# Designed miniproteins, single chains, continued (3): the designs that were tried, part 89

Each design is a single chain, and the fold is of that chain. pLDDT is the mean over its residues in the fold that is shown.

## One batch from the design tools (miniprotein)

Design m11096
Fold by ESMFold2-Fast:
Formats: sequence, C-alpha cells, structure tokens
Structure m11096 (fold): chain A 92 residues (1-92)
Amino acid sequence: SSMAEKLRKEAEEVKEKGEEMIKGYTEVLKTRPDATSIGAEGEFGLKLTEYQKYLGIDTSVPLPAEKWIELAKEKTEEKVEELLKKAKEAEK
C-alpha cells in the first residue's frame, strides 16, 4: 500500500528529526544552563520548539533540562510507534 509506505517514511523522518533535536538540545545545554532561553538562541531553538509542538509537548510547563530530553525521547518513540502501527493497518 502506498499509504503504508508514506507512513513508514514519516516514521523514519520523525526518528531522525528526534535524534537531531535531542542531540542539539544536549549541546545547547552544555553552553546554556537556562533552557528557557533556547528560543532566543537562534534557528535551532526555534526548530526545537516547533518539533516539541508537533509531538504535542506542553512547552508552558517548566521542567529541568534532563526531563525535557527524556520527554522528547519518549514522545518521539511514541510518535514513531503510532505511525508504524498505522502503516501496518494500511498494509491490508
């Protein structure tokens, strides 16, 4: 099914983007102890915020940096699993 192929591609893109965002967030935290300033740090901070919104993460809740990384990993994995499940359903 072409729909199953599209969903599998989307799952792979979400996985790759999630890994990139988590790595970038970790690198920013090494130079910036205050994670609330990420949106002011330029293009990467804006992309991270858009990605978090895409995953349905509530960015209004203040969390420690380590918890933001954990939440991003968890929500990325959940989204990938959801897309792969839909791909299997569309394959029939």
Scores: mean pLDDT 70

Design m11097
Fold by ESMFold2-Fast:
Structure m11097 (fold): chain A 97 residues (1-97)
Amino acid sequence: MSEEAQALLEAIERAMELDPKASVKLDGDTLTITFSDTPEGEEAKRVVVEEASKLAALNTEVDGMTVTLSIADNEYAKSVREDLLAAMREAAERYGG
């Protein structure tokens, strides 16, 4: 697994420890995480946004308590795409509803 894919999984795992009620959903190559409308959910959301924003291979969008992560359209992201998709699938399977 690439360093970016591992970093993404670790960030999601940490966020889910902070907000165990959060839900993870994968639709194609887009991962959506919905956090609880609580102080713990706000902190978990911030952790994911801060860590994902460091990853050049990901686009991060925030809408209220929902964070949407998609694979960026750049050459580097294409080189790690399969590892990122595997990480997103693992997160959705582990933490999905």
Scores: mean pLDDT 83

Design m11098
Fold by ESMFold2-Fast:
Structure m11098 (fold): chain A 81 residues (1-81)
Amino acid sequence: EKKEEVKKKAEELKELVEKYAEKLAKKASEETGEDEEEVKKKILEQADAIKKFAIDNAESEPEKIIETLEKLKKEIEEEVK
């Protein structure tokens, strides 16, 4: 069931971002010169927005949303190596 898969993938992405938020914020802060705590807040807010968008649109474009969530997950995994 695609809608349930979207919800599961969105939750997994949010959990991954929350787990690595500090590491992601530190790296982004070092690259951009922005404050680490401010960057961390933006990252967490973006993860929440992505999850909400994916769930809200799960009925219209589930397959495309799943592809996007998987791409974002891979990007985060590569970033935190």
Scores: mean pLDDT 80

Design m11099
Fold by ESMFold2-Fast:
Structure m11099 (fold): chain A 88 residues (1-88)
Amino acid sequence: SEALKLAEELENQLKEAEALIKEGKASTDDQTRIDNYTQALNIVDQVIDTVLQSNLQGVGVLPADKVEPFLKRTEELKKEAEEGLKKV
């Protein structure tokens, strides 16, 4: 279904953001840290916009039970990436 495909795509995007944050934390190079954290924030913001748009339209594009877990996870990742950027 379209809803399941969207949920899988969002999950993959969040996994990419998590990997970028992990690489940023592991790097000793300031530019690499900035690049990884900035890319992670861009992905997280895109996921937030997609989740909120799906919810606002009242269309079953994203399963209702996935909305809150995705938003919570995006909030956690955004905080980690923003804190990582502040430490550079």
Scores: mean pLDDT 82

Design m11100
Fold by ESMFold2-Fast:
Structure m11100 (fold): chain A 59 residues (1-59)
Amino acid sequence: LSEEEIRAAAQALADALSRHGFAATPEVRAAIRAFQAAAGLPVDGVLDAATLAALSRYA
């Protein structure tokens, strides 16, 4: 995946978090999983430390 694709997934996750907060809604979980897959992280749908560090790099 290109850096632009990872950034697009990061922006989509940031937008989902802005709209739904940190609630474990299906929309937020789907956005987390999409970003984790794009960034090459374990796809668990959880905002763990590795996912947050990657998000801060690309968002």
Scores: mean pLDDT 76

Design m11101
Fold by ESMFold2-Fast:
Structure m11101 (fold): chain A 91 residues (1-91)
Amino acid sequence: SKKEEEARKGAAEGLRMVIDEAVKKGNKKMLELLYEILLSNVLPDGGVGLEPGGPFNPEVTELAIEVLRLMGDTELADELEAFLERKRAEE
């Protein structure tokens, strides 16, 4: 539904704002919390959703890649980036 699409977009925009603020302020505790949350939401197929076992979300996956790189988890970030590029190439 349109309401669900707007909610997904709003959640991704909200997450972006939290990440940007944490980076700007050097808030390592917030980045660590975001990292833990995003890791718990990695799907078996390699994407990231808003909730464990939920649907893959491209915007959230892109934000997860940024947080993983900031936290030094380069291997998982590269895997998620390859997954996202593959999915985008199929569109």
Scores: mean pLDDT 73

Design m11102
Fold by ESMFold2-Fast:
Structure m11102 (fold): chain A 80 residues (1-80)
Amino acid sequence: GAAAEKARLDRLLKALEKVEKKYEKEGKLEVAEEVRHIRNLVRMLAGAGVSFDDILRLTEDRLRKLGEEVLEEFKKELAA
């Protein structure tokens, strides 16, 4: 239902925010900026009515292109 999809989206956005803050705190500003761009893309896609499953797939693909370690940090934060 719409409430469950919103909860999943909110969790995904919080996971991206935690990954961004982690890399910013470590001084990896270029990685933090790219994660912020992905977070903004997620908000735009959600506003356009794109499904959560499609948003998650696109998010993971974009993070993997930044590095496997970035994708693993995202998965860790999403599972927490």
Scores: mean pLDDT 87

Design m11103
Fold by ESMFold2-Fast:
Structure m11103 (fold): chain A 120 residues (1-120)
Amino acid sequence: APPARSVAVVIPTLNTAKYLPETVRSALAIDTPAEKRVVVVDGGSRDGSTETARRLAAEHPVTVIEVPPQGLDAAYEAGFAAARDADAVVFIHGDSKEVNPEVIRRAAREGGVLEGRPPP
């Protein structure tokens, strides 16, 4: 497959306020030749994750999507829909703390959907 021109790093979150800043910072720090977009999707958190995501978007080039409180699956679905125009999509859980740079670089090389929920 041709290398991806754009990579969307989608960070679904549900009650991960403690780790979300580390995960987002890690995703933002990774260098890739593809155009990188970082998207945080909140599944209706009650622990301050929504407020944390909004603050990160005010300070960093991060998009925040807030979905009705239907849990983590709804956050993944909304994140995928928002990123469908990207050549590659990488799903990173909001509690991951550290993002493996090779996953994003592989997405930039190969395209498609990488890391996150296994295909059905």
Scores: mean pLDDT 77

Design m11104
Fold by ESMFold2-Fast:
Structure m11104 (fold): chain A 99 residues (1-99)
Amino acid sequence: GPVTDAEVKEALGLIYQAIGNLLEKRGDYEGAAESYKKAVDLFLEAGLASTPAARQALENLINALKKMGKKDEAIKVAKEVSERAPELADYTKELIDKL
C-alpha cells in the first residue's frame, strides 16, 4: 500500500535518534538532547509511544539532560510526555526516580 505519514515519522524518529547518539559520542549533549527530543515527538505523533524505540529515545533524552545538569528540565519533559502518552506514565516515573 502507500507509505503512511506514521511510517515517515517513524523513519525520521529513528534518524534523529541515530543523530542524537552520534552527537552524544562527540560530547555534544545539548545537540544530542535536541535530536532525541525530535525523535520522541515523532514517535508520539506516529502513535508509537509504547514501542522500545520510543522508550529508548525518551531514556536517552532524559540521560542527556541529566549529564548537562538540567534535572528540572528532564522532569518537565518526562511529565509532558506522560501527559501526551498516559501509557508511558509508569516508565516516565521510573526515569524521574533514577535522576
Scores: mean pLDDT 89

Design m11105
Fold by ESMFold2-Fast:
Structure m11105 (fold): chain A 73 residues (1-73)
Amino acid sequence: VIAALAAAVTALNALAAKGNIPAAVIAAGLLLLNQKQYDAAVAAFTKAAAASTNAAIIALADALIAAANANLA
């Protein structure tokens, strides 16, 4: 749902403003996913997961990677 994606981007941007770099990278990846740039989105989510120690952020990145991969090719 587009409204849920917009809310997630807003929340992630708020975390990024507090210095949470992994949250900023996930927000950028969500914009790429919305633009159907699936390979770039996967790369962004993978980078965010590798940089984060927060289990919820890692789980979110993994779920988004799976969703992007389902839409590749």
Scores: mean pLDDT 70

Design m11106
Fold by ESMFold2-Fast:
Structure m11106 (fold): chain A 111 residues (1-111)
Amino acid sequence: SMKEKLRELAKKTAIEVAKKNRGKYSEDEVIKLAIATYLAALATGGEFVIESKEDLEKMKEELPGIYELVKAIFEAKSFDELIQTLKERYGLDDETIEFIKELVEEIKSLF
């Protein structure tokens, strides 16, 4: 399906962004950046990609709703808090949460 293709492309993009930023940020910051990249790509049908923290300022002006989601991701104090925020505040379904958990495991394997 188109949804499955978009999800796979979003995942591939998030992993590439994680690889590119491994030496620039902490592991926790790289994981948050990858989750933000994944969700921004899903929300925009692949039209907007977060490749670095500099893209957050552009997002604030062009996509304020997605910016608030990304801001919440970076402000989370733990992975459990991040998952709870995504489920409760932003209404992400269990399937999307499981894909985020799989993405995090793959990124952790890069460190």
Scores: mean pLDDT 80

Design m11107
Fold by ESMFold2-Fast:
Structure m11107 (fold): chain A 75 residues (1-75)
Amino acid sequence: SEEDRRLAREQLEELIKELEELIKKTENEEIKERLRELIERAKELLADESLSGLELEAEASLLAMEYSIIKREIE
């Protein structure tokens, strides 16, 4: 639905903000590159008008999982 698409887009936009904030706090260049790659992937998803709301939500969830893994590695 259009509402599912809107919610997924909001989640991706929030993820991008979190990734940008973490880049500012991280000194490790390899981690910064991985975070920048996630930002680019999130932006590509936001630009992809071919995806349904459910497909966009699924892809957003996968990016959120990868972000969680990176956050745990930053210890």
Scores: mean pLDDT 85

Design m11108
Fold by ESMFold2-Fast:
Structure m11108 (fold): chain A 81 residues (1-81)
Amino acid sequence: SMENLEEYKKIMDEFGERMREIVERMFEINASEEVIKKVEEVVLEAGRKMRELIENKAPPEEVRKVAEEALKEVEKLVEEA
């Protein structure tokens, strides 16, 4: 439905904004190339999973869970930087 498309867009936009903040923080703390690559892998896999869920018309809550889990994993990787 159109309502789900708007919610998907909101989830994806919020994920992108949060990732921008995290990437800026990573540069400020001089995160290693290894940490940067691991973060990129998490983000790429999350993006793939979110796209698959959207294509299959999954509830927005399932897309949000993928985004939230990816953000938690990225935050953990940055803490280890």
Scores: mean pLDDT 85

Design m11109
Fold by ESMFold2-Fast:
Structure m11109 (fold): chain A 92 residues (1-92)
Amino acid sequence: KEYIEKLEKAVERVRELARRSKNPEDRFILDVAAALIEIYLAMAKKDFEKGYPEEELRKYVEMAAKTLRNAAEQASDPEVAKELREIADELE
């Protein structure tokens, strides 16, 4: 369950950051990033239900971390970019 819990926490943190952001462009970037991570979370849950070992779920965490780092590069607010990088680092 570790990787699924990490993905759930990442989605929650990105959604909270989007709610706090006053820049419409950054909010859009954050909403897109959260939606992509929610897709990876859904895929991880499906693979877990199929009996795949926890190690096979690591790829979804890696994809989520990459999505967050890409979002950080696109963010206009340096504080948003910093928090996105922190969330990505916590996933790894």
Scores: mean pLDDT 85

Design m11110
Fold by ESMFold2-Fast:
Structure m11110 (fold): chain A 57 residues (1-57)
Amino acid sequence: SPREALREALKSMGIELPDEVLDQLAAAAERGDLSVETLEAIPGVSKELAEKIVKGK
């Protein structure tokens, strides 16, 4: 599933997030909206975490 793929990708970067946050990230990825602004809008995602996720690509 998209959530499990994201969990493994983030885990390889040392990032662990709740399933609810992973589901929202998966939805954003499906839309192609993986920007710091979009990720920061997700509850539980800080600006620093959003920047780390974006830089990991």
Scores: mean pLDDT 75

Design m11111
Fold by ESMFold2-Fast:
Structure m11111 (fold): chain A 85 residues (1-85)
Amino acid sequence: MAKELAEKAAEGAKRLAEEAPTPELGGGLAAGVVGIAGGVLKLAGDEETGEKLIEAGRRGAELVAAGKGEEGARAAAEGAEEAAK
């Protein structure tokens, strides 16, 4: 189930990035969704997948803060996809 949540987080991040009116908002929302999913998984006891999602969300947020909204959205979604493997 943890990998299914990671997969859904990746899909959600992609959709939010695609539908958001700006790359910065899309990247921020994508990073947030992935990070929240990671936190939920850690609370549920899945440390490995949860930590991967938290790191993907953190990296995405750092890129958004640096003005790289599209790159941040991609980093969050790709990190979540990798966590789902």
Scores: mean pLDDT 82

Design m11112
Fold by ESMFold2-Fast:
Structure m11112 (fold): chain A 82 residues (1-82)
Amino acid sequence: SFKITLEAPDGSKLTLEVKSDEDLEKFKKKVKEFLIKHGLSEEKAEELSEHFALAIKNAMKLNADPEEVNKRINEEVKEALK
């Protein structure tokens, strides 16, 4: 199970848990909504949410560290929401 917490520059947070491939679709939708709410265009929010979902899917297959995945995702969120 991957617990991902997204942080916006204003300090607002979104926490999501991914346990299965079905959760990845819900994850993409929620992340896209969060990014749009914080000023990202629909197209860029879609690209990033798809990118993050793929990263989590690959990390689950490789039994990667969830904390490292979460850190990398938040670095990209911070850059995108400047």
Scores: mean pLDDT 84

Design m11113
Fold by ESMFold2-Fast:
Structure m11113 (fold): chain A 65 residues (1-65)
Amino acid sequence: KEELEKRIREAAKKLTELLKKKGYNVSEETIYEELLNNNLSEEILEALQTLTDEEIDEIRDILFG
């Protein structure tokens, strides 16, 4: 449980950095809470579509190994 929460926190941090670089006004805490609850807002889902395959792979590696 703690290990999964730690991975979600690291993924939220990385995702927030990537989205901020693309001009999105997002907070790490909001992304962390949405990822933890498995309930991403439409705004975050749309923002995810702007990420490259490489950026998506970085997030996947943090979450799953």
Scores: mean pLDDT 78

Design m11114
Fold by ESMFold2-Fast:
Structure m11114 (fold): chain A 60 residues (1-60)
Amino acid sequence: EEEERLDREVEDAFALIQVAIAKISGASKEELEKLLDYLREKYPHATRGIQAAEELIKEL
């Protein structure tokens, strides 16, 4: 259903934005990895956003 798909896209965007904000705010790699683990548990359907966030953390 279209509404459910939009919710997943919003969750994907939110997960990535949250990690990006934490990184810009000076969070350590360890802190970013903990945040990513939390996001995986809270938004299990945000696979795309979590994948993009993983790539962002790997650059550190």
Scores: mean pLDDT 76

Design m11115
Fold by ESMFold2-Fast:
Structure m11115 (fold): chain A 77 residues (1-77)
Amino acid sequence: DIEEEKERLRELLERMAENPDLSDEELIRAAKEFEEIGQKIGSELVSEIVDEFAERDLEKTKRVARALVRARKLLLE
């Protein structure tokens, strides 16, 4: 259900923003969950939800972006 996946993404973004000190294992898990949701709802809806999150709280959005960059680095190495 696409609406359930959209809510799951919103919850994931909030969780990542609240926990900036996630371990490498938690970062990788969060990044994989983000990718899984993105595959189900598509990149356009992901961008819309991320933009809405950024409009509400830019500082939280920056924290999520930094966490995802760290997770990507861990997955590539």
Scores: mean pLDDT 81

Design m11116
Fold by ESMFold2-Fast:
Structure m11116 (fold): chain A 65 residues (1-65)
Amino acid sequence: EARELAEGGLDDLTPEQRELLDKAAKALKANDLVGAAQLLQEMAAATPFDSAQAQGVRRYLSSSM
C-alpha cells in the first residue's frame, strides 16, 4: 500500500507527512475514525495540500478501508 501512496500523486510529501498518512490509514482500517481525522488535521495544519495531493490522500484512504 506504500506504493499506492506514491502512485496516488503523493510523491511530494515529506517523510513526516507520509508517516501521518500511514497512521491515518491504519486508524481507518481499525475503524478508528476519530483518530484518523485527528492525524489528517495534524498533517493539513503542518503543510497545505495542493489539489493533486488532496486527491491522492482521498484515494489512498479509500483503498485502505
Scores: mean pLDDT 64

Design m11117
Fold by ESMFold2-Fast:
Structure m11117 (fold): chain A 76 residues (1-76)
Amino acid sequence: MFEEKVEEILKKFKELNSKPFLTPEDVAEYRKLYAEIEELEKQHDLPKELIVVAQQIAAFLGDKERLKKYREKLYG
């Protein structure tokens, strides 16, 4: 179940990230993925690929605290 959820989030993120421009619905989907990652993080150690996704969404949404946390996990 966890691995399937990670794969689902990564797939949706790639689809959103490949778009030439984002609609309000696409922005809402980024927020949904971000919330799902936060819930998974409470129960599991996140794979590096999912931390990269979380870091990119945090940067997009202007979440400075989470952006710093994920950057330190990836590059610190």
Scores: mean pLDDT 81

Design m11118
Fold by ESMFold2-Fast:
Structure m11118 (fold): chain A 98 residues (1-98)
Amino acid sequence: MKEEEIKRLEEERRRSLEELDEYNKRSLEAQKRIEEGKKLKEKGKELLKVDEEEGKKLIEEAERLIKEGLEEETRAGMEAIKAAAEAVANRNKKLRLE
């Protein structure tokens, strides 16, 4: 019986770490999208001096990338906090049952 409880604690820890890794990965991808958008926006501003139409298109695409990245960053952050809180609560519950 006690051996089963220890095994459950190990499984909970493994699952919690996997969930946190997934949310961290999503956060990093969102940050990359924001950086790419910022670089594209600077290129668009430079292009506006030579080709106003193409420059405006690049700026619009850049703003969409930045918006998508910021929205995903917010979602990933909130999910990571929620997952971490649930993992701690579950671990504490298992320890109290031993």
Scores: mean pLDDT 77

Design m11119
Fold by ESMFold2-Fast:
Structure m11119 (fold): chain A 88 residues (1-88)
Amino acid sequence: MAEELAKRIEELAKKYGPVLDPVVELVRQAVDALKEGRYIEAMDLAAQALRKVDEAPLSPEAKEEVKRLVRGIMGEAFEKFVEATKKY
Protein backbone atom coordinates (compact mmCIF):
# COMPACT_ATOMS: atom_id res chain seq x y z
CA MET A 1 0.00 0.00 0.00
CA ALA A 2 2.64 2.59 0.95
CA GLU A 3 4.44 2.18 -2.40
CA GLU A 4 1.11 2.74 -4.22
CA LEU A 5 0.47 5.87 -2.13
CA ALA A 6 3.98 7.13 -2.97
CA LYS A 7 3.28 6.64 -6.70
CA ARG A 8 0.04 8.65 -6.35
CA ILE A 9 2.02 11.47 -4.73
CA GLU A 10 4.54 11.33 -7.63
CA GLU A 11 1.62 11.66 -10.08
CA LEU A 12 0.37 14.72 -8.17
CA ALA A 13 3.91 16.19 -8.27
CA LYS A 14 3.86 15.87 -12.09
CA LYS A 15 0.51 17.73 -12.10
CA TYR A 16 1.38 20.48 -9.58
CA GLY A 17 5.07 20.84 -10.41
CA PRO A 18 8.39 20.98 -8.53
CA VAL A 19 6.84 22.51 -5.37
CA LEU A 20 6.14 18.88 -4.36
CA ASP A 21 9.70 17.62 -5.05
CA PRO A 22 10.70 17.80 -1.33
CA VAL A 23 7.53 15.88 -0.41
CA VAL A 24 8.21 13.20 -3.06
CA GLU A 25 11.79 12.73 -1.79
CA LEU A 26 10.69 12.40 1.87
CA VAL A 27 7.91 9.97 0.88
CA ARG A 28 10.38 7.79 -1.09
CA GLN A 29 12.66 7.71 1.97
CA ALA A 30 9.67 6.84 4.20
CA VAL A 31 8.67 3.92 1.91
CA ASP A 32 12.27 2.64 1.88
CA ALA A 33 12.42 2.85 5.70
CA LEU A 34 9.07 1.02 5.92
CA LYS A 35 10.33 -1.77 3.63
CA GLU A 36 13.44 -2.15 5.82
CA GLY A 37 11.38 -2.38 9.05
CA ARG A 38 12.49 1.08 10.26
CA TYR A 39 8.93 2.04 11.21
CA ILE A 40 9.74 4.93 13.58
CA GLU A 41 11.98 6.54 10.92
CA ALA A 42 9.24 6.00 8.31
CA MET A 43 6.72 7.79 10.55
CA ASP A 44 9.15 10.68 11.17
CA LEU A 45 9.84 11.06 7.43
CA ALA A 46 6.08 11.06 6.72
CA ALA A 47 5.57 13.75 9.40
CA GLN A 48 8.30 15.86 7.73
CA ALA A 49 6.51 15.40 4.39
CA LEU A 50 3.25 16.69 5.93
CA ARG A 51 5.06 19.85 7.08
CA LYS A 52 6.49 20.36 3.59
CA VAL A 53 2.98 20.08 2.10
CA ASP A 54 1.75 22.82 4.48
CA GLU A 55 4.68 25.03 3.38
CA ALA A 56 4.05 24.45 -0.35
CA PRO A 57 2.23 27.13 -2.38
CA LEU A 58 -0.73 24.89 -3.22
CA SER A 59 -4.50 25.26 -3.01
CA PRO A 60 -6.16 23.92 0.18
CA GLU A 61 -7.74 21.12 -1.90
CA ALA A 62 -4.37 20.04 -3.35
CA LYS A 63 -2.78 20.14 0.13
CA GLU A 64 -5.51 17.91 1.56
CA GLU A 65 -5.15 15.43 -1.32
CA VAL A 66 -1.39 15.08 -0.77
CA LYS A 67 -1.68 15.07 3.06
CA ARG A 68 -4.30 12.29 2.92
CA LEU A 69 -1.88 10.08 0.95
CA VAL A 70 1.05 10.90 3.28
CA ARG A 71 -1.13 10.14 6.34
CA GLY A 72 -1.89 6.76 4.74
CA ILE A 73 1.83 5.96 4.61
CA MET A 74 2.27 7.11 8.23
CA GLY A 75 -0.68 4.95 9.30
CA GLU A 76 0.76 1.85 7.64
CA ALA A 77 4.13 2.44 9.34
CA PHE A 78 2.39 2.85 12.71
CA GLU A 79 0.32 -0.33 12.23
CA LYS A 80 3.40 -2.37 11.28
CA PHE A 81 5.31 -0.91 14.26
CA VAL A 82 2.52 -2.02 16.62
CA GLU A 83 2.39 -5.49 15.01
CA ALA A 84 6.18 -5.90 15.28
CA THR A 85 6.40 -4.74 18.92
CA LYS A 86 3.37 -6.58 20.38
CA LYS A 87 4.35 -10.05 19.15
CA TYR A 88 6.38 -11.57 21.89
Scores: mean pLDDT 83

Design m11120
Fold by ESMFold2-Fast:
Structure m11120 (fold): chain A 90 residues (1-90)
Amino acid sequence: AEETRKLVQEASKILAETLKKYPEHREAIRAAGLEAVRAWAEFGPETALETSKRMAEVILKLADEGKTPEEMIKGVRAAGEEVLAQARAA
């Protein structure tokens, strides 16, 4: 219970810090949060934390590439689906 709480707290912190850095990409970060919640529902808090880390990395990369908020949302959703597909295949 306590370990689960810590993992959820770490995942939430990663997404919150990303939102503070890129407020213009709020909708993409919200989409990333929903993907993390989906991962937690199916696979538990460790997979949710890994999803959150992956999503933060994707947002950083796409922001550095100058992607629009709309392109960012599409990229985040595609990456989220890939992570879930890989987890389901394992």
Scores: mean pLDDT 76

Design m11121
Fold by ESMFold2-Fast:
Structure m11121 (fold): chain A 97 residues (1-97)
Amino acid sequence: MKFKGEKPLSEEERKKAEEYLKQARDLIDQAVKLINDAKSGKIDPEKAKKQVNTLIEQAEKLVDEAYRLAKGDTELEIEVSLVYMEIAVVKKEVENL
């Protein structure tokens, strides 16, 4: 009658999704710092672009894993969507370097 989402969304899986989102946000923060350092002239823009792209690819993989685990959990799904938006903003900023 009601699907509980099966048992795939265990407490352990929720915590794992939260850890993936935390790691993704840490990578996004590093990317933002590199973009700011490039804009301020502390780092070469070409080097910053390469490093930011690597960090973003890693963050996207983590968010994709979190998304797979978060299905059926509204709070986690919202958090996943927010992190995807943060990644999109950083991608736009790095294009402008």
Scores: mean pLDDT 82

Design m11122
Fold by ESMFold2-Fast:
Structure m11122 (fold): chain A 112 residues (1-112)
Amino acid sequence: MIEEAIERARKLADETERDLIAAGVSPEQAKALADRFEAGARDSAEYYVERGEPEKAIENLATGYGVALGARIAALKMEGKSDEEIQAVRDEGLAHLREEIERIKKKYEEMK
């Protein structure tokens, strides 16, 4: 489940990156989109874990964090950041998603 969620997020990040660059959004718009999707994913995950649906919470985290990561990378590429800086952000974003999934799993176990 966790590895499948991480792979889904990675694919969504790549797709979101391409789509936002193709759409000609500004770096500022891409960053705002990333913040919004990340916050929305966290709120949605809390909602579903409180309802006893941890799998749906994890799916929503993967989707929202994937889109957010893709948007952040699109902004960095549009700003001309190095491949090293972009890779660091990619690795950090996926690590944050993994931490959030583990947090949701722990919260669900504590509710039992």
Scores: mean pLDDT 87

Design m11123
Fold by ESMFold2-Fast:
Structure m11123 (fold): chain A 96 residues (1-96)
Amino acid sequence: EPLPSYEERVKELTEKANKLIDEAEKLVESGAPQEEIDKVFKELETVLSKLWLIAQIVKYEYEKTGKGKDLYNKILKTVQELEERALAVREKARAA
């Protein structure tokens, strides 16, 4: 394939999303300007959108071939966990 495997790309996007959430939390804790916090969350939204797109592709392949169910479920769980972490940081930002 001319592109990395979906598993490899999911791993890279997951690592990037976690890094962005950690950066957002540090910005909130340091009292950084809202514009800097918003920029990090916009980048996170792009990463989550890419993960969701891969999930849809994997789901389509799973429905056609019977393969990829474990990867699809892993992506859904990962996105949920990332969204929950992002929500916690957003709530901290609003409380400050």
Scores: mean pLDDT 83

Design m11124
Fold by ESMFold2-Fast:
Structure m11124 (fold): chain A 92 residues (1-92)
Amino acid sequence: EEQRERALREIQEIADKATEQMTALGQEAGVTEQAENYGGLLKLALTGSPLVGAAGRKGADRLLAELSKHPVAQQLRAIAAQAIEEAEKARE
């Protein structure tokens, strides 16, 4: 349906923007690869099917556990939380 396609497109744009912000943050913090991987997993969590989305969330949690001692982990969580909230509003 057009309404569902519109919501999916908006969620895709939210995920892409969040991934871009995470990559930039990772570059500044010296953890570019980990930030890119986290962004990719967040994109799967937001845009994938329920099963793929669940796998993406679990993968993101594992990546953040590896970054747990790095200050960037909290900033990545903040970007992810905002993207999730925006995506949920787009699903309305």
Scores: mean pLDDT 76

Design m11125
Fold by ESMFold2-Fast:
Structure m11125 (fold): chain A 90 residues (1-90)
Amino acid sequence: TIDEIAAEIMKEVGLSDEVDPSKIKDEKEKLMMLAAKEGVREGLETPREVLEEEIRRAEREREAVLASTGVPEEYIEAALLALRAGLELK
């Protein structure tokens, strides 16, 4: 399920794999779990060709995004893993 895939992604980036948002006490971790679930869903719904290009572009631009936006590294990694998981399930 999307929940199971999101849990594996969160575990991979070193965060809690708890899928029930009501049991996650830290608001940042709760939001990241919700973002991982949404990323997997988006990956599943996006056409393969478009998704493959988006993933490759995001990987190339990762350093620039981190430098310009201040987004945490684990968020970028989780988002990329979520899109890749959606692609693999097609």
Scores: mean pLDDT 75

Design m11126
Fold by ESMFold2-Fast:
Structure m11126 (fold): chain A 74 residues (1-74)
Amino acid sequence: SRAQELAFLRGLIAGEVAEARRLGVPEDLIAELERRLQEVLDRFAAGELSLDEALAEISRLGREFNARVAALRA
């Protein structure tokens, strides 16, 4: 159901944010990540993205932010 898919995506987003905090990512980058992940969830909730498209976008954002964090620590 859509409610189950929304709960699943919210769980994934919460997990990504918790992991970023655990790894000591700066709070300004975590806030940006949360905002961009929330935009994906909002677009999915509006019917603008399929579940597969939302998952692909979440994965892409994770890779982008991992690269940005690595660059800051270099």
Scores: mean pLDDT 84

Design m11127
Fold by ESMFold2-Fast:
Structure m11127 (fold): chain A 65 residues (1-65)
Amino acid sequence: MSKEEFDREVKEALAIIGIAILKRVAERTSDPAERQRYLQAVEEAEKLLSEGKYDEAIQKIREAF
């Protein structure tokens, strides 16, 4: 495995984990507005992840907190 391949795999894993954390946070929040904000970030991050845009997905996850 090259360093480039390893770095890509790590970013993909971080994006997947970040999305899972956002979903969990959304489910645990009692504020409807905050819940909707987290769910919107999940939707945007999942779209970026599906497009292979891992850095952008991670940024969207970070901006949600």
Scores: mean pLDDT 83

Design m11128
Fold by ESMFold2-Fast:
Structure m11128 (fold): chain A 84 residues (1-84)
Amino acid sequence: SAAEELRRRMLEQLEAALEKLGAPEEVREELLERVEAIMDLLASQLPDIRTAAEMEAAYAALAPADQARIRELAEEAERILEEL
């Protein structure tokens, strides 16, 4: 699907960017796992997410518990980036 291919390309681009910044493999893996988990939750609401507006719509459609999980994952990713 277009959403699946976009997700794959975004994760590949993020991994390449982190590698160029000199992030250790373990840190890259931790960040990618959190980003992938966020994408999986969003994809559960919309099968073809290709824009930021569609991502926002998918997030708004999530149950409160899943919205809280995305916020938790985003906060974890932000902390990892700040400690880099």
Scores: mean pLDDT 75

Design m11129
Fold by ESMFold2-Fast:
Structure m11129 (fold): chain A 97 residues (1-97)
Amino acid sequence: MEKIREEAEILIKEAEELKKRFDARAERMRSMSPEQQQEELAAMDRELALLSTKLLIAADRAKEAGDEETARKLLQTKDDLSQHAVELKREVEELNS
């Protein structure tokens, strides 16, 4: 039980750091070509997919252990991270409109 919460805290912190990296990457993309922007967006999608999978697996482990609160926090973190990525992609797409 305790180990599940400890792992969850680490993943939530990783999600916070990934959001910061996404922000920095989006800012750099403002001066990139459309082809370079596409490469950066693809890299962001790969990082998002990997961490989202880890968050989902951890949430499932928490549910199995009866820790519904930790599972809920992990799923919310995944959703928040996904929404943040969608908003940044929209901003980048608007630069080429």
Scores: mean pLDDT 84

